# Ledger of designs, part 21: designed miniproteins, single chains, continued (3)

Each design is a single chain, and the fold is of that chain. pLDDT is the mean over its residues in the fold that is shown.

## One batch from the design tools (miniprotein)

Design m8743
Fold by ESMFold2-Fast:
Structure m8743 (fold): chain A 66 residues (1-66)
Amino acid sequence: MTFLITLSGTPERQIGLVLSLLGDPTVTLSPVGPTTYIITLSGSAAQQQALVDYLKSDPAVTVTEV
């Protein structure tokens, strides 16, 4: 699946989240703005849903489904 995220909070927090996502082999990140990324997920439906739920639970992340 593909969705848009917008990051907020401190630069250190944003960098930590981006590095965490880049460390996941099922995640592809495409920057579209200074704090905005298109995320494309691969892997199982359960893995994709778990990552979406994780991102939606983070108050520093806004998730928009596309």
Scores: mean pLDDT 80

Design m8745
Fold by ESMFold2-Fast:
Structure m8745 (fold): chain A 68 residues (1-68)
Amino acid sequence: MSPEDETLALIAAAYREERARIDAGEMTVEEAKERLVALVRETVPEEQLELALAMVDTLYTHWKLQQA
């Protein structure tokens, strides 16, 4: 996989896990976003960091809008 594909796969897997916990009432959307941002900052190369953070922000922004 390209570095971008690996970054996207990591974010997708982490988001799926966090989303399941949000749906179960185990954490808030804000807590999940903070945890995913921390994971991205620790694991993603600097070249991919902007893309990864933008994806996290987009996913959680749309999640919040869908709950309105």
Scores: mean pLDDT 75

Design m8746
Fold by ESMFold2-Fast:
Structure m8746 (fold): chain A 56 residues (1-56)
Amino acid sequence: MKEEVEAYIRSHPSVTVDQLAEELGVSRETVEKAVDELIKEGKIRKDENGNYVPAE
């Protein structure tokens, strides 16, 4: 799940939790857990609008 979330964010930067949940067919809770882990790993970050982007 985490890898799918990362791949989607890299292909579609500035995505929301709701968009990720809809596209991947999972709950918002599942997405929120995955993005929290990816942020801790330094792989993604929140932009100025609170959307998710790669953390290059």
Scores: mean pLDDT 81

Design m8747
Fold by ESMFold2-Fast:
Structure m8747 (fold): chain A 64 residues (1-64)
Amino acid sequence: SAEEYLQKGKEALEKGDYEKAIRYFHEALQLDPNNLEARRLFGEAAQKLFEKTGKLDLEKAVAP
């Protein structure tokens, strides 16, 4: 469910696994595109990944 993906994303975000967090939040948004929490956390994880690496590789993070 979207809520399960949100929880997994939050755990990944807390561990600093920003690419995993982005992937989980993306899955939550595919199930519930209007989930404002998932949208906010997706943006936060993407921003933190960019700050840490100087790169934003969303295609690799969300690719099947």
Scores: mean pLDDT 78

Design m8748
Fold by ESMFold2-Fast:
Structure m8748 (fold): chain A 80 residues (1-80)
Amino acid sequence: MSPEEQHFLDLFKEQLETVLKYAEKVAKTLPKEEAKKIIKELKEQVKEYVEKYAPTLSPEAQKELEKLVEEFLKKLEEIE
């Protein structure tokens, strides 16, 4: 993949890690119903971002993006 695609994936990974930290904080501090609502909104935002930008990437970069999203979703389910 291109250096630009690698940079995009590196930034996206960092953004996902930030979102996971926020989700953990939300789960610890808010009532369960409110926490679930916010976590659902975070999932939808990540999916929208992927849907918008994935078509601009090479098949190689898309495959790596899919792995990052799958790992993110698994970790987010563990927080819920």
Scores: mean pLDDT 83

Design m8749
Fold by ESMFold2-Fast:
Structure m8749 (fold): chain A 55 residues (1-55)
Amino acid sequence: SEMRELVLEESELTMEYLLLWLKDKEAGKPLSKEAEELLEKSNEIGAKEKELLAK
């Protein structure tokens, strides 16, 4: 299922984002570029999921 593949990919990206976010927060640093890129990719996949559900 295309939806299942997207959900798994989003979950993986979200986990990686959260780990980088925690690392930055513990260091007292603003969100890293790598974390921002992961969040952006996760949002892109979420948009694709919504489009598939609307069809």
Scores: mean pLDDT 81

Design m8750
Fold by ESMFold2-Fast:
Structure m8750 (fold): chain A 85 residues (1-85)
Amino acid sequence: AENAQREAKLAYLDSLLDEAFRLAVEDPEKGIEFLEKAAKEHPEYAKAFQAVRDGALASAGAYEIHPFYAQVARTAARVAAWAEL
């Protein structure tokens, strides 16, 4: 049961990250706003969302996320989320 709940939380986090990356490619400001809003609505994922901003957005630049950096940041965020759950 606990393992299934953890998987559900990680799947939900992953869907939020996918949406944030999609928005950031189209409009970087919207991607950042989405992550900030998601962090406020889901405090348990705040560190994971910060890892995405610090990793992907900082390394790729604040204006556009390259697919490679998006994948790296998503992996880092997922690992950070697993550590918090």
Scores: mean pLDDT 66

Design m8751
Fold by ESMFold2-Fast:
Structure m8751 (fold): chain A 100 residues (1-100)
Amino acid sequence: SDIKNRLAAVLPSLEDPIRSEIERFLNGEPLGRTLRLALDVIARNPQASDAELVKLLSQVEGIGPKSAEQILDLLEKSGLRALDILVEEGVQELKRAVEK
């Protein structure tokens, strides 16, 4: 998966808690609820500036301004869109459901 390879490449430049959450996702675990909500907010606001996104993300419980900036930095450094990560998560959820 190209998406997972791009996330793995930026992992050393990330800080906790985002780094640990991405590391677990790369190991086949589901994305944490807080990160999924953050990515959903970004994907739903394609016209928003980074400053507007930081403000919107800071309204999500568990996301402070620093974590919001780290999520946006993750997307910029990886070259991924928020929707790309959400689609990869959806594919992994379907694979887990079929195995049961």
Scores: mean pLDDT 81

Design m8752
Fold by ESMFold2-Fast:
Structure m8752 (fold): chain A 75 residues (1-75)
Amino acid sequence: MAEEVERLAEETKKLAEEALKKGVLSEEAYKNIVEGAEEAVERARKGINTEENLEALKAGKELLEKLLEEAKKKE
């Protein structure tokens, strides 16, 4: 299960980086997303709130995917 959190965290960080490069995510939001993803990984490694961390990462990934889709329309 921790491996799934790590995978989702990496995917979320990649999407956040792409959104930042496309100019649809602020530096502050990017930093918060990356820090949150890394914190979720640390918590999962300790066996804390793994299921909640998975749901949070999935929600964040979905939000970033929507932001990137909107950016694609502007390009």
Scores: mean pLDDT 77

Design m8753
Fold by ESMFold2-Fast:
Structure m8753 (fold): chain A 85 residues (1-85)
Amino acid sequence: SSSQEELLATLDRLRERTADDAEVQAALDELEALVRNNAPPEELRAALRRTLSLLYQKYGDDDEVLRLVGDLVGAFNRLLQELEG
């Protein structure tokens, strides 16, 4: 879907910005795998919450990462609207 493609593109941008952080890369990889495998909405929400917590903890002072977090949440909400009807 268009929303899935937007979400995956945003994850790729976050990966580029956080390329030196193995823990963040692992969290982004898990979230991408769940999205690509059509995981249930509740599992997607749980993975997003873990990823956001980690990004705020490690990159809370990085304005570009925080902007990308906003883009991620927006894309994720659009994907959930498509999945939940």
Scores: mean pLDDT 85

Design m8754
Fold by ESMFold2-Fast:
Order: C-alpha cells, then structure tokens, then sequence
Structure m8754 (fold): chain A 61 residues (1-61)
C-alpha cells in the first residue's frame, strides 16, 4: 500500500498490519515516520521506547 511503502521509505524497520486500520511500526527516526504518515493522511499514536528505537501505532485515515 502507499502508506506502508512511505513508512518503509522513511526508515521504519518493521511495518506490521495489526488490524484493517492499524499498523505497528518500529523506527529510530520517529520524526521521519510521523512526516511520512501525515503525508498519507495517517496519524501516529502509542509511541513508546523499544530496544533503543521507538515503537508506534500508525492509524489509517
């Protein structure tokens, strides 16, 4: 999908679809992930530290 491709291009290490509207993402560059998600009309929630990186939930529009 365009959203998944944009998140991976922004340096997301994992992009896992956990529901029809929700992705689990890991990255060391949260700002790049937020910018990519916003460009696709998605939003970033549930940010937490994860093994020296960040985990986040990306919600589809």
Amino acid sequence: SPLEAALRAAGARQVIRVSPTRYLVTSDDLDAVRKAAEAQGARVEGVAPYRGQYSAIVLKP
Scores: mean pLDDT 82

Design m8755
Fold by ESMFold2-Fast:
Structure m8755 (fold): chain A 75 residues (1-75)
Amino acid sequence: SSLIEEALKLAREGGRLAREGRYVEAAEKFIEAAELFEKAGDLASASLAYGQAGDNYELAGRLDEAKEAYEKAKA
């Protein structure tokens, strides 16, 4: 679906931003990807993307946002 294609594009952009050390921007892209995976009904991919967002928020020192992302990953 177009939702899955856009989610994959956002996840790739998140990965690139993380490699550049741009952790908040990376986390934001992974949240956007996760929301599109949820809309597409791909809950497994949504969970993984929320986990990646949590990891990147944690690396950025954004501990509250990291916690929220990890909680969404476990749902």
Scores: mean pLDDT 91

Design m8756
Fold by ESMFold2-Fast:
Structure m8756 (fold): chain A 57 residues (1-57)
Amino acid sequence: SAVDEIAALTGLSRAQAEGIVTLAKQLSRDVALQYIVREGRLSREQAERALEIALAA
């Protein structure tokens, strides 16, 4: 699943990965990216990759 792929790629918990999928569908791409970088403590590149996986699900 997208949740499991995001968790594996980023090292985030499954709950955090589920949050990313939810935000990707509810927020604009730029707002979702900013939130993921801040809360997930991820690089922009990691956040963009996670967002792509979430949106492709």
Scores: mean pLDDT 78

Design m8758
Fold by ESMFold2-Fast:
Structure m8758 (fold): chain A 125 residues (1-125)
Amino acid sequence: SAALAALQAQARAQVLAILDQIEAEHPNLTAPFRTLPDVEAMGQPEWLEIVPNPISFETIKARIESGELRTVDEVLAAVEQMAQNYLKLNPKDSPLYSVAQKIYEELRRRLEPLREAEAAALAAI
């Protein structure tokens, strides 16, 4: 429906704005998550054996733009998968483990009001 299409377009624009905002506000903290790691250049091809479905901010943005991720819940699930990939690869006392937790918590905090608003709007359609 036109109402559903408009709601999805609005949610897409708002989510992309939040992702861009966090990258702009915290460039050093988000840098490890911006693009997929070059595992060949890193000399760590086994990384893909531990993380068969790698996800980055660029991957998430591309999937939002293509319509593969249509809801805030789906975006939050993708962000959680991205964070969990880093949590699997890094010791609990490592900087990357801490950064992965902080990025997930901050994105969840920023996306939660949007998720609630979207759920209410979807229930009205």
Scores: mean pLDDT 78

Design m8759
Fold by ESMFold2-Fast:
Structure m8759 (fold): chain A 55 residues (1-55)
Amino acid sequence: MSEELRKELEEILQLSLDGKLEEAREKMKKVMEKYGLSEDELDRMLLQLYLEKNF
């Protein structure tokens, strides 16, 4: 995973943990469009990152 993508995924997780679900969803949409990821692929990446890091 690229450093740029990782930082964007970390942002999404932080927004979700802060209860900013609407902002998190908008960021997810942006990341999917930017990197050509499906929702399932993005969800798996976010879950993997969450299990490895504290957010």
Scores: mean pLDDT 79

Design m8760
Fold by ESMFold2-Fast:
Structure m8760 (fold): chain A 80 residues (1-80)
Amino acid sequence: DQARKEALVEAFRRAALNASRDKNVEVAFDEIKTVLEAIVRLTGDVSVALEIIREVQADPNASEELKEKLKELGEEFKKK
């Protein structure tokens, strides 16, 4: 069911964006990474995961350390 997959991806996207505002960078990164890897497995495409990483990088409430870790994760997604 395509509609169910799209709803699940949107729920994961919101979870990742909410996690990006956690003050604990290690916890935020682990939660976001888990969600993004789940999206890639569900969709078979890295594009949505890369878009979410870009949204976090544009959020002024996300820490610079988290943004750098997510940039590295995005490069790993592009390689595979």
Scores: mean pLDDT 81

Design m8761
Fold by ESMFold2-Fast:
Structure m8761 (fold): chain A 85 residues (1-85)
Amino acid sequence: SSGERLNALLEAFKEAVAAGDEAAARRYLEQIIELFREKVAELEKDSDDPVSRRLIERYRALIEELERALKAGDFERALRILEEA
């Protein structure tokens, strides 16, 4: 499931950040962002539901924050953003 893939990527990302492996951290963060984009696309298929619309807005905000952290190479910031989500 997408949830199982996300959990595996989050753990791999945390390990890469702890190890100072910036290349691995970047790859895992890009994959996490892509999973959130896929979730937005899935939710957009049922955009009439208010719960789905609220989730879309939250995931879009999360994606924007994570993309800024990725661009800055600030993987510790990205980890904090993910922990607050």
Scores: mean pLDDT 85

Design m8762
Fold by ESMFold2-Fast:
Structure m8762 (fold): chain A 119 residues (1-119)
Amino acid sequence: MDSLKLAYKANPENTLMMLMGTGRTLYKQGKYDEAKKWLEVAIELDPENSHAWYYLGEVYRKQGKYGEAIEYYEKAIELLKDGDPQRLAEAYRNLADTYEKQGNYDKAEKYRAQALKLE
């Protein structure tokens, strides 16, 4: 942690890119617990990093932890609302898929419709 905080102070963009890249690579490899640890450091260093919140939502969804996945996607959406419409649409689609897996079809339909409006 302390060495990563020092690296972040020296080069914030490069440190976040490394943390996010490592987390995403581990996620693609199915190493969800390891991916989570790297992404949690990314949000600790930069709590406004919408991509880190989004990928943590993805990790929790893959682990079947749908309640936690919803919370992380909602935070990502909050941070994305004034930014990238394509990223926002992606977050809404995955939030909708997560609600569907939870059995909440009404909310799944609502957020799927929100994603389509941005595409």
Scores: mean pLDDT 84

Design m8763
Fold by ESMFold2-Fast:
Structure m8763 (fold): chain A 62 residues (1-62)
Amino acid sequence: SEEIKKLAEEMGVSEEQVRNAIKGAKTLLENGFSEEQVIQLLVKSGYSREQAERIVELAKKL
């Protein structure tokens, strides 16, 4: 999607890495993690808070 391309460009990573982050976030949400817990895990993985929030919103649409 266009959103994935933009996020990958902003982060300097591949579209694959962004798609994997979105899928991982969805899996965590489905396993009972809160949105805030998933954001904190993404931030620990090197994403900014803004990027992590965008990944979580994309995961919710999956």
Scores: mean pLDDT 85

Design m8764
Fold by ESMFold2-Fast:
Structure m8764 (fold): chain A 70 residues (1-70)
Amino acid sequence: AAAEFEAYMAALAEKARSLGVPQELIDRFMELARRLAEALRAGDWEAAERYAREAERVLDEIGEVVKANL
């Protein structure tokens, strides 16, 4: 469900914080997760796919920050 997906994404954000990821990137990822959940609730599959792709791009940025902190 959308709420369960939001909770899952929130858990990922907490993990990112523990790895030194800037709060701004975490906030951006959480906002995209929220928009994705809203699109899924509305049955807007095109919007859901777009937000999922954007969330994946932000996750890639987070991965680069984690690498730089190692």
Scores: mean pLDDT 79

Design m8765
Fold by ESMFold2-Fast:
Structure m8765 (fold): chain A 76 residues (1-76)
Amino acid sequence: MLEETARASAERVLEHLLSFGNKKAAEILRHVASLTRDPEVRELLLKAAEAVEKGDNKTALEHLTRAFLLGYRRHL
């Protein structure tokens, strides 16, 4: 199911990014957002970056899951 796939992708990406620390993870997410063509996906990536900077990894995961889900639906 797309939603389960999006969540699994978001979890893997977030775990990898957090291995560099919250500050660096947020910087990478903002950089990816700057390269993102879809404005709704970009906004979700920026919200994920803000959540990561605050140490709210659960909220970051929710925003990343939504970003992947929209990306899969619109750019598959």
Scores: mean pLDDT 83

Design m8766
Fold by ESMFold2-Fast:
Structure m8766 (fold): chain A 82 residues (1-82)
Amino acid sequence: SQEQLDEEVELALLAMQLAIVKRIVKNSKTKDELEEALKYAEEVLKQARDLLQRSTSPQVRADAQALIEEAEKIIEEIKKKL
């Protein structure tokens, strides 16, 4: 369905944003860079949770849940480094 395709595009963009955050965290050596990465990761988490709440597609819901879990893990890792 068109709705599912639109939501799959949103998921792909969020996954790409989270991959960028992971790269920043890996390469970061400063508190300021880690704090910026935290803000980006929290935004991905917020948008993924919103998508999970509004989607009726089982596949999109499953993928959004996986992205939420990955974002939460990254947020915890960043907070431990701060």
Scores: mean pLDDT 87

Design m8767
Fold by ESMFold2-Fast:
Structure m8767 (fold): chain A 60 residues (1-60)
Amino acid sequence: MVNEEALKAGEDLVEESRRLARELGLEPDEAGLQRMRDAGEKAARDGASVDETRQVMRDA
C-alpha cells in the first residue's frame, strides 16, 4: 500500500533541499535531487513511514 503522506513528505524534502542550496549560494544538484526523489517514491510505494522515506532519501 502506497504511503501518500510519505510521498508528500518526500516531495517537500526535495523542495526544501533546493531552497536551502539557493540560500547558501549554491546551485542545486538536480541529479542528486532526482536520486532522492526516486528513492523516496520507491520507499513510499513499499509502505515505508514518513521518517523511513526521508532517511532513505538522505542516504541516496
Scores: mean pLDDT 79

Design m8768
Fold by ESMFold2-Fast:
Structure m8768 (fold): chain A 84 residues (1-84)
Amino acid sequence: MKIAVIGMGKEGEEAARAAEERGVTGLVGDPLKGVKEAHEAGYDEIIIVDKNPIDAKVAKDLAESLGIKAVVAETAEEALKLAE
């Protein structure tokens, strides 16, 4: 399974960096752009780390419309546990 962690804000950026150190793809910045990049790269699942519930929901809805499984995590620790 090919998984990407997409992070926005301080917690999201920390989650993405920690994921990359563990060999999981980390993307920082706009979640909508991250979802599109994950789709183009053939990812099966994404983990969205974003404290803004509206941005997280829009990114999740977009991912699901593209056939990508999306999970929202509130912290870097939760995101890394889901990426196992």
Scores: mean pLDDT 75

Design m8769
Fold by ESMFold2-Fast:
Structure m8769 (fold): chain A 63 residues (1-63)
Amino acid sequence: SMEKRRKLGLQVAIALEIALRPMTVAELAERFGLSRATASKRLRELEEQGLVRRLPGGVYAAA
């Protein structure tokens, strides 16, 4: 569906950005024009998929 395609594209973009350097939920939200709640949800989904890992202080890095 359109929603699945858009979500997949965003997930890939987020994963690639984090692979370049670790970042917080707030930094990701600012870079992608998302609310903190949406950025947190996307990061949690990527963490559940094993593509990113959560570090202390709310920082996310490539897994």
Scores: mean pLDDT 79

Design m8770
Fold by ESMFold2-Fast:
Structure m8770 (fold): chain A 98 residues (1-98)
Amino acid sequence: NKKEAEELLDLGQKYLLEGNYEKAIEYYKKAIELDPENSEAWFNLGLAYEKLGDLEKAKEAYEKAIKLNPNMEAARENLAKVLEKLGKKEEAEELKKK
């Protein structure tokens, strides 16, 4: 099951790099179904949603990535940018505090 999750993550990454964000989301979701604790899969799902302009779903995915891995600075940085785009500037500023 972990090997299948990794293969699905690799496919998601391939489609993300090709700019096919809908397929990237599909494969990241499948990877998360097999390994729901993979913080990197949640982060990449957030990135794909952000590229599609689905900022609320990007927010949810980044929040899940941070919950699973609080040391994932990239997820906090991207969440802050998404919150700013959603008009939630105070929440974005709080993410940059210790």
Scores: mean pLDDT 85

Design m8771
Fold by ESMFold2-Fast:
Structure m8771 (fold): chain A 66 residues (1-66)
Amino acid sequence: VSEELREKLLKVLREVLRERGFSEELIERFEKELIEANPETVDEFLELVERLLGQEVADRVRERLS
């Protein structure tokens, strides 16, 4: 994944989590976990989101990336 695409993915994730009432501390924690896992593709990123945050969050992120 390019750095530009990775930043876009993280931005979308932050927006989805804020809308769902997650605290900034929790958002930062999950962001760090995703960055450390260093997903190679959008699909791998979405699989990690689903694993850490659940299917509904992953689906919402996917919708916003379309």
Scores: mean pLDDT 80

Design m8772
Fold by ESMFold2-Fast:
Structure m8772 (fold): chain A 80 residues (1-80)
Amino acid sequence: SKELVQEAIRLAVEFLSKASPELRPKAQEVIRLLVEFQKTGDKELAKKAIELLKELKKQASPEAQKIIDEMIEVLEKILK
């Protein structure tokens, strides 16, 4: 769903705005992958975004972890 991809991008931008400086490069890469996924429909890009989000979650604050979990849930719904 295009609407779910847009929701995932919105959450990724929110995460970037709340991310520590150390996490911002990986957060920007997640946004890049999701924007490319929106353009191409290549599910491998969404899978790469999920893997980066899982890695980011290990270093994120509890507030940021909640946003990451919401992004993973949305992306997993798109991939099913």
Scores: mean pLDDT 86

Design m8773
Fold by ESMFold2-Fast:
Order: sequence, then structure tokens, then C-alpha cells
Structure m8773 (fold): chain A 67 residues (1-67)
Amino acid sequence: MKLYGVKLSDLDPEKMKELIEKAKEDQLKTLEKLKDTLDEETIKKAKEEIEKEEKEILEKIKEKEKK
């Protein structure tokens, strides 16, 4: 997976978490800008997908931390 042209596996766990949080914030800000174009249900579903992906990535990072 690439975030801002960088692979998550190339970073330490703390930097990976920071990039994931930044990516989530950027996606949420984009959804806020689209709020006038999209209905609330569509935005809610998109937010749920973002949160689900964040959770899955954080679990993978925790596995790497146990090394």
C-alpha cells in the first residue's frame, strides 16, 4: 500500500500511524467539501469505510510492533 508515494512497510510503526491518521483526515476533509454535492447517507457510508480500513491497517501495524 502507498500513502503519499511511500510504502507503509518502509516506515517504523509510529510513522505509519501518523501517515494513516493524515490520510484519514485528508479523506474526511474531502468528504466535508463534497457535503453540498453528496447526501448525508453517502458521506456516512464513506466515513464508515475509512474507519474500517484504518482499523485493519492499525492491526497490521500492531503485529509488526510485536517483533
Scores: mean pLDDT 70

Design m8774
Fold by ESMFold2-Fast:
Structure m8774 (fold): chain A 142 residues (1-142)
Amino acid sequence: SLLDLLNEAVKEVKLPDGTKILVVDLRGDTLSVSIYEVKDGKLIKLASLSEKVPKEDKVKKLPGLVKLTLDNAEVAPSEIDGVLILVDKDASDEFIEAIKDALINDVGIPSDVPITVIREGSDEEILKKIIEHLKKVKEKLS
C-alpha cells in the first residue's frame, strides 16, 4: 500500500527520471529503510532493509541501516533528492528531530534536502503529505 501511494504521488507530481527518494519507516516495532528512483514516471525500489528494533534503539540503529541500504543501492548520501520519514501518531518532536539529525550529521544527507515527516493516518492523509513532499523536491530540482 505505501508503494502504491508513492507511485500515485509520482504520477501527480511528475518528477524527473533519476530523482532519488529515501524512505525511513519508523512505525511500530520495525525500522525499515528503502531507496527509490524515478524511472519512466514510476518509483522503482533500488534497495530496502528492515530490522525489528525497539523504539528506544531506533535513533542509535538508524545511521548504520541507512548507510548499508545506500551501499546496497550504490547511491551516495549526496545523491538523495528527498527524504520521507514515517512515524507513529504519538511520536515525539524530540524523537523526530533526533532522526533528522542522525540522517544529516551521521549519514551525511545534505541539510538542504527536503525532509517530510508523515504521522500515521488515513491513506488519503498520507498521499497528500507525499504529494506535498514531492512538489518540494521538484521545486529544488528546478
Scores: mean pLDDT 90

Design m8775
Fold by ESMFold2-Fast:
Structure m8775 (fold): chain A 76 residues (1-76)
Amino acid sequence: MVEEASKKAKELLEKLAEAAKAGDEKKVKELLEEIKKLAEETLEKLGEEAAEEVAKAVKEEYEAAHKAWAETKAAK
């Protein structure tokens, strides 16, 4: 179910944020692998549209964070 997959993705992203704040690069790497696996399983089980919904939610979070960082760098 798309909602279930999206919920799991959000939980992994929250854990990723905690690991990043702690400076635990190993845990960050492991969590990124779990997110990739979830995306692949979503595509296999629920089809392309469901996988795209999950990927879009993750991508929007990453793009917002990346843009904020880039703007901080560009404004210096």
Scores: mean pLDDT 65

Design m8776
Fold by ESMFold2-Fast:
Structure m8776 (fold): chain A 65 residues (1-65)
Amino acid sequence: MPSDEEILTALGLIYLGIANIDEKRKDYKGAAESYRKAADLFEQAGNTPMAEEARKKAEELEKKS
């Protein structure tokens, strides 16, 4: 069975995928929200580098909105 950290990382990757789809559709607000959720999940998983990258992407998209 996956560890709790692996489950949180998998959920983060799912939200990252949702954010990428929203960004392709030019829904920058929806994409930013999904990147923020991904960042929180990666932080809970202890993956600080992935959390910071997702957070920076959310901030960038918020500036475009």
Scores: mean pLDDT 83

Design m8777
Fold by ESMFold2-Fast:
Structure m8777 (fold): chain A 60 residues (1-60)
Amino acid sequence: SVREQLLKAELMRLSLSIDDEEELRKEAEKLAEKYNVPESVARELLREALEFRKQVDEAR
């Protein structure tokens, strides 16, 4: 549970700093190794966080 909370916090923090899809891929790979999750899952979670952030910013 704590590890899952840390992963989610890291995902949200990264979603504020990632500028492009290449950075998304690199950070997802690092998260996958750090938290021992599949790279595809880490990438999907980061993409979801980025899409949510982009929609919030663009809706203004």
Scores: mean pLDDT 77

Design m8778
Fold by ESMFold2-Fast:
Parts: structure tokens; sequence; C-alpha cells
Structure m8778 (fold): chain A 90 residues (1-90)
């Protein structure tokens, strides 16, 4: 179902974002870590909200896109694709 896909995509987004932490500014790294914590908190709910998961993935992508690191920017585009794929299946 849509929720199972959203949960899988959220876990993939968290994993991908973590690989870029060392390439981000301290402020951007803090924003990414806070968004990862919020995603993990949503995933731990008895009934995770798909729209909340998608919003957090898009916020995570936006922080990565502001980075000067090309790898972080490319990952932001991948995360946007993940969110769009879940939204299309909803």
Amino acid sequence: GVLARAKRVARAAISAAKTHLSKLTPEQAKEVEDLIARLNAELAQPTPDVQRILALIRELAAVLKKSKDPGSQATADVLEGYAAGVEAAA
C-alpha cells in the first residue's frame, strides 16, 4: 500500500541524507539531523501520516539542494523523485 511505500522511501531518504552530513555547513547538517529525527519520530507512530512523511522528505531535499556540494544537490533531486512517486501512488 501507499503507507508501506512511504515508509520504505523515508528510510531510503534518511540513509542517503546521512552520507552527505560531512559535506554540509554546520547549520545545514543540524537542519538535516533535525529533519531525520522528525522523520524517525513519524515512522515510529502507530499510524504514520503519509502526507507528513512526504513533507519532511521534501524539506530534507530543500536543505540538500541549498548545499554547494554537487552530490548533495543530486541526492535532493532523487528525494524529490521519491516523494513524487509516493504521491502518484496515493
Scores: mean pLDDT 87

Design m8779
Fold by ESMFold2-Fast:
Structure m8779 (fold): chain A 65 residues (1-65)
Amino acid sequence: DLDSLLDSLKKLNDMLTKAKDMLEEGERLRREAEELYREARTPEADELRQQADMLFAGAESVFNF
């Protein structure tokens, strides 16, 4: 059914947009964590790295249908 296919495509587009946003935010947090590691601010860096890893995992889950 064409309507069902169009609905599926819309859902995929919404999922891709969400994954993109997660990847961009994760990348930003990863870079911040890298800078904090260079400053020997390990606890703060670990928190941002963990948040980035969670965002990357969330983005990855979008593709495991």
Scores: mean pLDDT 84

